# Ledger of designs, part 16: designed miniproteins, single chains, continued (3)

Each design is a single chain, and the fold is of that chain. pLDDT is the mean over its residues in the fold that is shown.

## One batch from the design tools (miniprotein)

Design m8561
Fold by ESMFold2-Fast:
Structure m8561 (fold): chain A 58 residues (1-58)
Amino acid sequence: SAAAEAAAQRARDAAEALAAQLPSVSDVTVERRGDEIVVTLRNREGRAVRVDVIPLSA
């Protein structure tokens, strides 16, 4: 739904802002899992350095 998409966009923006605060992060992977967004932060080697889960709940 449009509401879920808007929530996903906000969560993605928050994840991008978080990545900007972490100097060791080179890439951000965002994956939607039903009612959750899973954010994986990777270093320059492509290794996962942090994984965070953002709920999309209404």
Scores: mean pLDDT 72

Design m8562
Fold by ESMFold2-Fast:
Structure m8562 (fold): chain A 87 residues (1-87)
Amino acid sequence: EAKELLKKGEEYLKKGKYEEAIEYYKKALELLEPKVKAGDPEALELAAEAYLLLGLAYEKLGKEEKAKEAYEKSSELAAKYKELRQA
């Protein structure tokens, strides 16, 4: 389900429908939150991707502060995923 929401968000992002893309990424992140908190590697990877795409969408809307926060969260989750994959 979360993966399908990310795919839908990407479709809207490619069409320049940034507000709609953001709503799909937020829904994906809500579904992933319990698994991210549990340290599930797949959820960490998907959430990092969702935050990266959320940041891109916010940047396209000129919401630089929100974009920065999303990119920062993406980097944190990506780093955690990488650490778990190597350990």
Scores: mean pLDDT 84

Design m8563
Fold by ESMFold2-Fast:
Structure m8563 (fold): chain A 97 residues (1-97)
Amino acid sequence: SSEELKEEALKLIDQAKELVKQGKFDEALELLRKAIKLAVKLIDLGDYEGAIEIAEKVIELADELVAATKDPKIQFEAEILAGIARILVGLAKLLSK
């Protein structure tokens, strides 16, 4: 169900936040990518509000990761992920009309 997918994505984001606090940026980024894949599934199911909530939380943490990292590869991957998440927010808002 869309509710179960949203709960799974929120748990991944919470786990990613703890990994960021530990400096485990690669692991955090992998969890955020999984959360974005769940946001895409939420769009496919017509849960646009759920997809927006997940994508906005991914943007917040990806932007935090960009600011915290000294690794240019992690910075680049986080910037791409934030960009994808922003596109998903825009798409979900367009489709909810």
Scores: mean pLDDT 90

Design m8564
Fold by ESMFold2-Fast:
Structure m8564 (fold): chain A 55 residues (1-55)
Amino acid sequence: SELRKRLEESLARLRELAARDPEAGILQLRIAIREFEKVDPELAAEVRELLAELE
């Protein structure tokens, strides 16, 4: 779906941000996870895994 593609693109950008600036990445991932949880639990799990690795 288009929504899933947008979330995948958003997650890819967040991964790049976290690699370049972990503090900003963590903050943005914490904000984004609420939207991912409502739309796609599988992508939300990827966000949780990334946050766990960064924290």
Scores: mean pLDDT 81

Design m8565
Fold by ESMFold2-Fast:
Structure m8565 (fold): chain A 76 residues (1-76)
Amino acid sequence: MEEVREQIEKAVEAEEKAGNLENAKQIRELGEKALEALKQGDVDKALEYLGQALSLATTPEAREHLLQAIQTASKL
């Protein structure tokens, strides 16, 4: 859980640093939904939200962090 949150935060920070504030906001919102799904034990739903966040990532750094979040969440 905490590692997934940390990777989402790093992805958001990468998009904010690049000036993509709207993408950063949407990635944060989808990431929060993914974390909520994980709390409920719905790994499949969490992976759907993280996949949507990945599609919104514009920087290589944000994409790498979201891929790490997906990989970690898939093991929960």
Scores: mean pLDDT 86

Design m8566
Fold by ESMFold2-Fast:
Structure m8566 (fold): chain A 64 residues (1-64)
Amino acid sequence: DATIARILALLARGTPADIAEAVDLVRGLNAEQQERLKAAVLAIEDPRTRGRAEAVLGSVGIVL
């Protein structure tokens, strides 16, 4: 999914602008895409990037 890949790339870069764009994209996801994003976030090897991704998902009401 190109949208999931884009979100992960934005979260990996982690600038305020990247995070804002990632939040907007996450809000536009359907239930199937949300489950794919959750799985992808849990698979992130870098703890800092994973923690940032978890925080972003939590901010939009998605629980891992």
Scores: mean pLDDT 83

Design m8567
Fold by ESMFold2-Fast:
Structure m8567 (fold): chain A 98 residues (1-98)
Amino acid sequence: MALGSLIIETDAENAEKVRDIVMKAAEEAAKKYGGRILAFFTLVSKDPKDPTKKIATIVVLFEAESREQAEKMLEDIKKRVEEETKDLNIKSIKTFVS
């Protein structure tokens, strides 16, 4: 068993659109690789570089049978998110496996 997480930062105004893209990508990857989504949430906070602006942090946490399957799920989700958000200001996409 392995845990995978994907963390995306974007402008708060794009939060809903990015969230919907991430949720769909995560659900399809879970179905394809046999993972299970444990948590999916969005946090809105002040931008540390500009306190007059807000950023949305979208987090997906899931479990997979193995570290290799978790890595494949993260790669698939990240690729799809990057492809579907080309016209959106994505500040960062980070992936973790434990």
Scores: mean pLDDT 84

Design m8568
Fold by ESMFold2-Fast:
Structure m8568 (fold): chain A 83 residues (1-83)
Amino acid sequence: KKEEIEKLKEDLLEVARQFREHADASGLTEEERRRVAIGLALGMADVAKQAGASDEDIEKLIREIARILGLTEEEYQRVLDAV
């Protein structure tokens, strides 16, 4: 189970990186990018939680996603509070 959770975290982080690259290429506004990024972070947190990730694993995952996607501390906290 722990190996599966680590693999899932790696896959989700890769999705976040791909989104960042595609968003930069697509010409989305910063506001549009932030809305989609928050939605992705919420969805990824839910997937990890449903897979049985610990609260610590979820916090680490969301923190890394926030760094990749450029979320503010307030946006990061909102994602954590929603999970």
Scores: mean pLDDT 79

Design m8569
Fold by ESMFold2-Fast:
Structure m8569 (fold): chain A 86 residues (1-86)
Amino acid sequence: LEADEYIKKGEEAFNEKKYEEAVEYFEKAIELDPDAPWSVYRALGEAYYKLKKYEKAIEAYEKALAQNPDDEKAKKNLEKAKKELE
């Protein structure tokens, strides 16, 4: 499967609250295309956050923000994840 197909499957899994499957699909998309858009890294971060894997969520959000520093949702979710580790 091409990277875009895995992104789609990840989004579908996330919407069905299958967060572990969503992580697997988004990670596979990134493996196939390391230049994957910032939105994939944000989605990966959101899936990790739902799984309470806050350190991994932070890493994913930081990668999203490295590509798109103005992503308000990624900024907000990054701060939420950091607060969970306090």
Scores: mean pLDDT 85

Design m8570
Fold by ESMFold2-Fast:
Structure m8570 (fold): chain A 77 residues (1-77)
Amino acid sequence: NEEKIQQLLEEAKELFKQAKEAFKNGDLEKMEKLVEELEKIRAELQALGASKEQLLEMDIMIGMARIMLGVLKLILG
C-alpha cells in the first residue's frame, strides 16, 4: 500500500525532527523512545514492501538518531 508507506515516512520524518529537538535539549529518555518508535516504523515499512530506497532513508534517520543518543549517553553518563 503506497499511501500507507508515504504516511509512515512522513510520520518518521516528524519523529526524526523531534529526535533532533530532544538532542538539543539533552532529553535522553525522549531520545531513547524516539529511536524505538523509528525502528518500529522501519519494521512496519519493511512488512508493507517499502522500496530499498525508502528503507535506506529510514536506516539513515535511525543511524543518525542512534549516534545522537550515544553522544548524549557519553556526556551525561
Scores: mean pLDDT 88

Design m8571
Fold by ESMFold2-Fast:
Structure m8571 (fold): chain A 78 residues (1-78)
Amino acid sequence: SAEEEEFLKKAEEVLKLVAEAKAAYEAGDYDSAIAKLEKAKKLLEEMLKESTDETIKEGVKRGIETLDKFIAELKAKQ
């Protein structure tokens, strides 16, 4: 369905943003890393609102919690 295709596209964007954030972090660009992780988190929050599957909701919620912890750690390094 169109909804499933949109969900998968958002998932691909999240993975890309997380990879780019890791690259920025490795380069010492904490501001860029934080911005990319916050954008990934926003996409996960949208996916959580759009999801109707309980297992997917649990996975997305765990992903949001993981990104929140990482963002907090990077902000502490500022």
Scores: mean pLDDT 86

Design m8572
Fold by ESMFold2-Fast:
Structure m8572 (fold): chain A 59 residues (1-59)
Amino acid sequence: SDIEKTVKEILKDLLNSSSITDEQAKKIAEEALKNSESVSQAYSIATGQVLRLVADEIE
């Protein structure tokens, strides 16, 4: 389904561009999709959550 494909693509991007774990990446992707109406919006939300996690680690 489109949802499964979108989750996989978001997970690949998150894991490739950040040091977060597979577990965290999956949770972020699923929550982003749940709170969005489009793939672009989901990606934007997921990116924001990754940045917050990275900021928390280095603060």
Scores: mean pLDDT 71

Design m8573
Fold by ESMFold2-Fast:
Structure m8573 (fold): chain A 105 residues (1-105)
Amino acid sequence: MKEARELLEKGKKLLKEGKYEEALEYFKKALEIFKKEGDLEGMAEALFNLGKVYLEQGKYEKAAEYFEKAAELYELLGDEEKAKKAKEAAEYAKKGDAEKAKKIL
């Protein structure tokens, strides 16, 4: 779990720096480790951040897909606020409204 969290943090830093391809690699690696560990919260966070990277790249269909996957896991966890936020981000991404999606994030 600690290794996956560190990868998630590196991905977030790379995303802030606009290094989208590198951010995707770190978030995907974190996601695989969280899946092996059964860390649903970590999986949801990694999926949500993958959605953020695709949104920044203008890949709206992929962004929506990842936000929807994150929302499903947050619902399973009972985290209503994060689930709602992920669902709203997915809806705006589907509409191609990157500005409104980013305001939720």
Scores: mean pLDDT 86

Design m8575
Fold by ESMFold2-Fast:
Formats: C-alpha cells, structure tokens, sequence
Structure m8575 (fold): chain A 79 residues (1-79)
C-alpha cells in the first residue's frame, strides 16, 4: 500500500528529527504514536504514548499527526 509506505516513512523521518531535539526515548514514543494512529487506527494507544512526552514534544507530535492525516485524506480523495 503506497499510502501506508509513505506514512511510515514520514513518521520515521519525523522521529529522526525529534531525536536531535528531545532524545531517543521521546523520538521512539513519538514515532510509535504516529504509527499507531496512522497505520493501526489505534488512537487510544497513540494518546497514551503522546501523554508520556514533554509538552513541547507532545505538541510537535500532535502537529505531525494532523499534517500526516491531512496528507492521507488528500491522497485518498485524489480521483
């Protein structure tokens, strides 16, 4: 699934960027939250993971999730 492959790549890229600012533990939590919400549809798990982040890391993760969900909707609506 091209959309899932793109979303996974973007989520992992976002995690790599966050590691530079917030460290590996925060980056791993953010990446798992994005994958849980976008690929698994598990919003409860995503929220539980985001809740473990600092307010700043949580805000960046929520913004990334919003943008990636918007990108997925645009990809699915393109026809």
Amino acid sequence: DLTDEILESLARMRGAIMEKTYGKEAADLATEALLAALLEGDEARAEALIAQLSPEAAAETREALRLLREAREKALAAE
Scores: mean pLDDT 80

Design m8576
Fold by ESMFold2-Fast:
Structure m8576 (fold): chain A 89 residues (1-89)
Amino acid sequence: STMDTADKIIDAVNKQLPANSGYRVTATDLGGDSLLIQLLKDGKIVGQRFYAGARSKEQLVADIQDLFTTWAPDVAKQINFEEVLKEVS
């Protein structure tokens, strides 16, 4: 499912975040293949996006990369999104 794929991508991304940075990505299934993806810093929401409709692995990775680039560009540079794509089957 889209949510299962999103969970795998988010796990892979969170593993690449700087140790003790306080950053974390989460996804919430809103039904109908719709997702709320949130970027947290020390448990507080610093950025979020709503995505509607079915998403491929490639689209979900691009969406999460865009989330980081928009609200945490310094952190985005520390994440290898090509390796995220390779890790998620």
Scores: mean pLDDT 81

Design m8577
Fold by ESMFold2-Fast:
Structure m8577 (fold): chain A 106 residues (1-106)
Amino acid sequence: HMVTTPDEAVERAAELFRQAGYDVRLEEVEIGGKKYKRVRVSGGPEAQRLNEAIDRAYEAAKKGDPDAATAALQPVIDELSGPLREAATYLRLAFQMLGDELAGRR
């Protein structure tokens, strides 16, 4: 199914993280006065590294820097494979879409 919103991309990433054997929690975050979904992962060997990259990406997005947000995920995408790489790629897409939305509003 084609993703069209940042929240849909985050939900697709969550599904892929679960397929890779991770526990996933969806949380809410406010960026630029609008609420978005974010993901936290646990129960897998990459959980700490993934959460650190995700935290850096959301901090960059809150500062209005979507390029820094996508860049924070790139090293993890490059090091991962299979469903984990696909999940991280959908998270990067979510930040790209979120950045486009925030830029269009500004």
Scores: mean pLDDT 82

Design m8578
Fold by ESMFold2-Fast:
Structure m8578 (fold): chain A 55 residues (1-55)
Amino acid sequence: PLVEPSDEQVARQAAINRRMNALIEERGVRTLDEYAEVAREVAAEVAAERARAAA
């Protein structure tokens, strides 16, 4: 079926948001540039986890 978002996508987005928030707090992010770096790291982690899940 053409249903979006899926339960899996919703759960994944929640995990991403939680990880982002934790890193922002740990690093004391105060600028948009630092936020972009955290977003890049989380995106890389998600991509690696997705690849692992596909195996």
Scores: mean pLDDT 75

Design m8579
Fold by ESMFold2-Fast:
Structure m8579 (fold): chain A 87 residues (1-87)
Amino acid sequence: KAEEYIKKGEEYLAEGKYEEAIEYYEKAIKIAEAKTPPDKKLIAEAYRKIGEVYLKIAEEKDLTVEQEVGLILRAIGYYLDAELILK
């Protein structure tokens, strides 16, 4: 079921629907975290996918420098979370 949400998020990302992509990756994380034991590989994958979405948003035209920097910092945070969960 969590894998299905990852696939849905990937579909939305491919369509440029960034908010929907993040929503589905967050749903995948909640399911993976609720497992006993938690599915750390899936959580890390979903965090990387959310980071990728924020980087895609940061590439949008007409962003202020502050908005672009904020999005990049969010992406970095998700990539770090993905690395930490696998340790």
Scores: mean pLDDT 83

Design m8580
Fold by ESMFold2-Fast:
Structure m8580 (fold): chain A 68 residues (1-68)
Amino acid sequence: SMKEELRKKGEELLKQGEKAFLAGDLETAASLFRQAAKYFEEAGDKKSAERARKAADLAEQLLQERRA
């Protein structure tokens, strides 16, 4: 179904974001987590969307701390 395809895309983006985060690429990680959240929202997966948004917020916060 369309929702399953959107959710799988969200999961792929979430995994890419996690890899970027572990590599210290916080800017790329934040972008990927934001994209994942959008796909999860479109899929109706509110729980996964919330998790992805929190991950993006964390990456953005850490990026700002490194720039300070």
Scores: mean pLDDT 88

Design m8581
Fold by ESMFold2-Fast:
Structure m8581 (fold): chain A 65 residues (1-65)
Amino acid sequence: PLKLSPEQEEEVQLALGKAALSIAAKHLSKEEVRKYMEEMIERLRKLGASEEVLKEVREFGEELI
């Protein structure tokens, strides 16, 4: 079984978050995508994600809107 470092775990969470936001943007309104993005950022912050990761998720989501 592959074990990831905390930094690699953040990279995986960021990639999953971007994929989820891309799918959400195809099916949800701009307001719903913004809400989804904010909820995702809150979850990642509680899991200990860095401010750089949170900023990248926000910037990616804002580009989709």
Scores: mean pLDDT 79

Design m8582
Fold by ESMFold2-Fast:
Structure m8582 (fold): chain A 89 residues (1-89)
Amino acid sequence: MKEKAEKYLKEAEEALKLAEELLEKAKELESKPGLSREEIQQAVTYFAAAGIEVAAAEFYIDMAVKYYGEETERAKELRKRAEELKKEL
């Protein structure tokens, strides 16, 4: 059980890291004056992809909690990161 929970927490952390990187790329594009249509489409794609990764992370956290049988401090930390990222989407 613990090994499966640890694997899901690792998947959640990787998904949140990817979401943070995608969101940063979207914000970098938004900071440019006079965005082209292609740059706007890319920014929208980065925001959408970041949202998918946050949703995946929340699913992985829920699976980890089920395998641990309790919500650990690591799960709470990752859940807090997901909520902060959702505020920026």
Scores: mean pLDDT 85

Design m8583
Fold by ESMFold2-Fast:
Structure m8583 (fold): chain A 87 residues (1-87)
Amino acid sequence: MIKEMELEAERLKLLAQLYEQAVRNIKEGTPEALRKAEEIFEVLRSVLPNLDPNASRSDMLQKLENEYERLRKEAEELERKAKILGE
């Protein structure tokens, strides 16, 4: 139980990092950074198949920022719960 919650929290943290990296690369806007963002999107598609490739970059940026904040908060909440259940 507790170990599963810790693993889930770790997974959510990794997803949040990927979203954050995608946001940074899009904001940087260089051809190399945009290529990195596309590579991150390919990884994210395996986890989130509903990522719309036809969405504008600004819409995608907003969606990624919202997902980053959500995943970060969920990871923190799971870590908090795992600690409470472990003690």
Scores: mean pLDDT 71

Design m8584
Fold by ESMFold2-Fast:
Structure m8584 (fold): chain A 69 residues (1-69)
Amino acid sequence: MDAESRELAKRLADAARNRDVEGLREIAEEAEKQGDRYLSRLARAAVKAIEAGNDALVEQIARTAESLA
């Protein structure tokens, strides 16, 4: 994983923990532009988890992203 993907993963973890839906959407778009479909899908999954009120899933996604950073 390159440095840009690692920085994006760290931003994803932080945004997910802060319940920053708009930030997560921006991260998903940025990941898609970089060709990182995995990070894009993680960011989109975090948005859905937040909108569903699934705090446990949000934390799981944040930890997954943190492990990639």
Scores: mean pLDDT 84

Design m8585
Fold by ESMFold2-Fast:
Structure m8585 (fold): chain A 99 residues (1-99)
Amino acid sequence: ALLLGILGLALGAAAVALALAGLPLAAGRLAALGGNFAARAAELGTSPLALAVAAAAGLLALVAGELAIRNATTREALARGIAGALAGAGALFLAGVKL
């Protein structure tokens, strides 16, 4: 549970970092603008490899996070699992914006 939570969190963080590295949106636009986020991501053009790696890492983070949540015996382990799953979902959303 602990190892899965840490792995999920690390993969989720890496996936979000990879997705954002190809999308300089954090520097100039509020993510809360929704449609503007999607339009800008499409306009800027991100490496297909970076998006593919981010999507794969995000999916792995979701799986690891879910497994960590199901096997959590402590509040801390549960929090790590949830954080990893949310980061993975965010990375998949960011990668999906380029589709």
Scores: mean pLDDT 57

Design m8586
Fold by ESMFold2-Fast:
Structure m8586 (fold): chain A 60 residues (1-60)
Amino acid sequence: GNKEAGEAAKYSLIEAGMPEELADKIGEAIANGDTEEAKKLLIEAGASEESAESGVAKVS
C-alpha cells in the first residue's frame, strides 16, 4: 500500500468525473495495497476489466 498513490488516484478520479464516495473507496484500497478491491471498484465505475487490471498493476 502507498498513501500517496491512493490520494493521487482519488483526486484524479474525481477530476475525471467519478463520484467522490467511489473515488475515496478506490483511493483507500490502493493506499492499503488491496489491488483486488480497487480493481472491483474501478469495474463498478465503468472501467473494463483489462483497464482496471492495468491501472491497479501500475500503482501496486
Scores: mean pLDDT 74

Design m8587
Fold by ESMFold2-Fast:
Structure m8587 (fold): chain A 80 residues (1-80)
Amino acid sequence: MKEAVEYLDQAAEAAKQGDYDKAVEYLRQASEAAKQSGNPELAEEIEGTADLVEALAKKGVPGSKIATIIEGVRLRVEKA
């Protein structure tokens, strides 16, 4: 799970910088890392978060708010 947490940290930073394409890329890498670690339920949650980030970015939601959502997922992954 350390690898998934590292990708989630990178996704949150990309979102704060307004680089939503990079944030989604890191979220998908985090999902793959979670799946490889035997946590398919967390992988599905992270994948759903990537879809949510794309939708929120399209609606003009601030990157700081999007980063907060990613950080919430990171806390759940860290406790797993």
Scores: mean pLDDT 85

Design m8588
Fold by ESMFold2-Fast:
Structure m8588 (fold): chain A 93 residues (1-93)
Amino acid sequence: SERKKKIYELFKEAVEAYLAGDLETAQKKAEEALALLEPEEKEKLEEIGKKVVEEFLPRAEELKDHPDKAAAQRELLEAALKAFLEELKKLLE
């Protein structure tokens, strides 16, 4: 329970840092969270990652021909990271 709460908090902090443009802090927090995962949890996390990519990748592909592509793709990435955290919270409950 305590370990799972810490993992979630570290990933949440990593996402918040990433969205704030602090990539160094985001990487550090994500690496700390990954180090606390058991092998079975890593496997489930990979499944969550694949599901999020499958949901958001087609939407990213549709943006290829737009002048605002970079900004729109960044907003889509933010939505994908939020979806990832919601699925991660369910995994760790």
Scores: mean pLDDT 80

Design m8589
Fold by ESMFold2-Fast:
Parts: sequence; C-alpha cells; structure tokens
Structure m8589 (fold): chain A 58 residues (1-58)
Amino acid sequence: SEMNKISRELAKLQARKIALDTEIDLLKKRNAPSSKIDSLQKEREEITKKIEELKKQL
C-alpha cells in the first residue's frame, strides 16, 4: 500500500539521520575538518526536509 511505502521510506530516512547525527558528533569531538562536517550537515538538512514532506502525506 502507499502508506506502507511511505512508512518504509520514513524509516530509512530516520535511520540515515540518526547515523549522520552520530558521525557529526564524533567528528566534532575529534576536531575533524570543517569541510567534512559541513558536507554531512548539509546531507542531514536535506534528509530532515524529506522526512517533513513525507510526514505531510500521512
């Protein structure tokens, strides 16, 4: 069903967001290059936007 498809996509995006949050936190703690942190933060923002759009369809 369409609802099952949306739920599956939300689960995948939420898992990716959690993984990105963890990686960003670890990189900040280890003083990694800002360029790498910025790239991951941009990906996180795009994922957050997609999650919000999908939630509107529920």
Scores: mean pLDDT 87

Design m8590
Fold by ESMFold2-Fast:
Structure m8590 (fold): chain A 63 residues (1-63)
Amino acid sequence: GKRVKLTALEDTVLIGSKVIRVPKGTVVEATILKEYPDGLAEVQLDETGERVLVDLSKFEIHE
């Protein structure tokens, strides 16, 4: 997987076993495990190890 830093461009959510609310400007460090054609991705969060779905279009991506 590709390690990335995701900065929220707007208030958004991460969807795993629960919904995690992410305010605009929040930085999330994660590993991209799988990308989907609609801009969704499965990522593993570095802090918790949880796998979540994220809409990458709502984030600025840094490597």
Scores: mean pLDDT 84

Design m8591
Fold by ESMFold2-Fast:
Structure m8591 (fold): chain A 70 residues (1-70)
Amino acid sequence: MKELEELLKRAEEIGEELFNNPKTSAELKKEIAKRWEELLEKLETLSDEEAIKLVEEFIKELEKLKEKVS
C-alpha cells in the first residue's frame, strides 16, 4: 500500500506540472484528467500488484506527454 501511495503522489505531481505548463493544450489537460479518473476507478477492482503496475504505466505515459509538450 505505501508503494502505491507514493506512485499515486508521483503521478499527481507530474500531472500538476503538465497542467501548469502553458504549452499543454486544454484538450490534453482534459484527456489527462479523464485518464486519472479512469485510473482511480480501475484501482478499486485490481490487486495491489496490478494496481502498482497500472500506476507505473500511467506515470510513463505522463512522462512521454511531458517530453512532447517540452
Scores: mean pLDDT 80

Design m8592
Fold by ESMFold2-Fast:
Structure m8592 (fold): chain A 80 residues (1-80)
Amino acid sequence: MVEALLRALDEARREGRRLLEQGKSEEEVAKHVLKRLVDTATELNSPLGLRVAAEFIRLLREGKSVEDALERARELLREA
């Protein structure tokens, strides 16, 4: 289950980078990434996945970039 969540984070990060390359705003990318994280957590019935999504949003509210927030969320998941 942790491996599936890590894979979803890596996919979200790659898609986020693609959207930024296409000229999308950080806000649009953040919304896209959050949706993917929540959808994956729901599909896996994972309380850990939901906590990762919550941490991602918290870091964004603290002024972190999407990439920095994703890396911190990934670290949290790897240590779980």
Scores: mean pLDDT 79

Design m8593
Fold by ESMFold2-Fast:
Structure m8593 (fold): chain A 61 residues (1-61)
Amino acid sequence: SMVEERIRRAAELLVKLVGDRELSDEDLLRHARQVALLAGLPESYAEEVVREAKRLREERE
């Protein structure tokens, strides 16, 4: 769906923004709100974006 595609895009942006740094969940959520908006999602999707970003990072390990 379009929403799933936007969540994926936001999550990929979040992963690139964080890089190899270990951030707190609070810091991840603050950045996730910003990248969600950039991807055309409401800020309420920030938690979904964080979950997807963590999944993507785990797949690379």
Scores: mean pLDDT 82

Design m8594
Fold by ESMFold2-Fast:
Structure m8594 (fold): chain A 59 residues (1-59)
Amino acid sequence: MAEAERLYEEGMRLIEEGRGEEGQRLVAKAAILFQEAGRDELAVEKGREAGRLAREKGL
C-alpha cells in the first residue's frame, strides 16, 4: 500500500479500538501525504470520517 493509505488504515483501526489520540495523529500524517500528492479532496474526506468516528467513540 502507499504510505498515506497504510497510515490512514492504521489510524482508523486505533480510533476504533479507543486509542483516539494515536489514531488521529496517524490520520493527520496520512492527510498531509495525500495533500502532498495533490489529492486534497481525499485528504479532507478521510479526515472527516476519522473525526466522526472519534466523536462516536467518545472524544
Scores: mean pLDDT 78

Design m8595
Fold by ESMFold2-Fast:
Structure m8595 (fold): chain A 85 residues (1-85)
Amino acid sequence: MSLEEIREETIEILRELGEDELAEKIEKFLDENPTKENAVNELRNVARYLARLLGDAEAAKRAETASAEEVAELARELARKYLES
């Protein structure tokens, strides 16, 4: 998973959640600090935030150690569950 793919995934998830202001702030941060590590960390933060909102401690733990691809899939799943709740 590339920096661009991780960036796009993170921003799309935040926009689906209605977090447009946060999406804009993260987009600007990644434009100024364009590293794969920073992009993955922002995606992990989104996944952990959603896991906490859902009360899913196992998902929160997985978000910290998962690969970029796995954390993207996790964040999408958690966003879907949150929006469907």
Scores: mean pLDDT 84

Design m8596
Fold by ESMFold2-Fast:
Structure m8596 (fold): chain A 70 residues (1-70)
Amino acid sequence: SLEEKKEYAEELVKIWLEKISKIKDKEEFEKASKDAIDKLEKLAKEEKDEELKKYLLELKKKFEEETKKL
């Protein structure tokens, strides 16, 4: 369902943030953050459901904001 897809995406973002927050090397941190952001953007571009697409783009923005705080 749409709700299950949203929950899956939220869980992925949570896992990525937890992993990235533990990276102490600046280059590895920047690469991991960029890879996660690029993955979220690709998922949003490939998504045909407009509500889920918008939700994925909002998750991407929140992820970018959270990584800047780390």
Scores: mean pLDDT 82

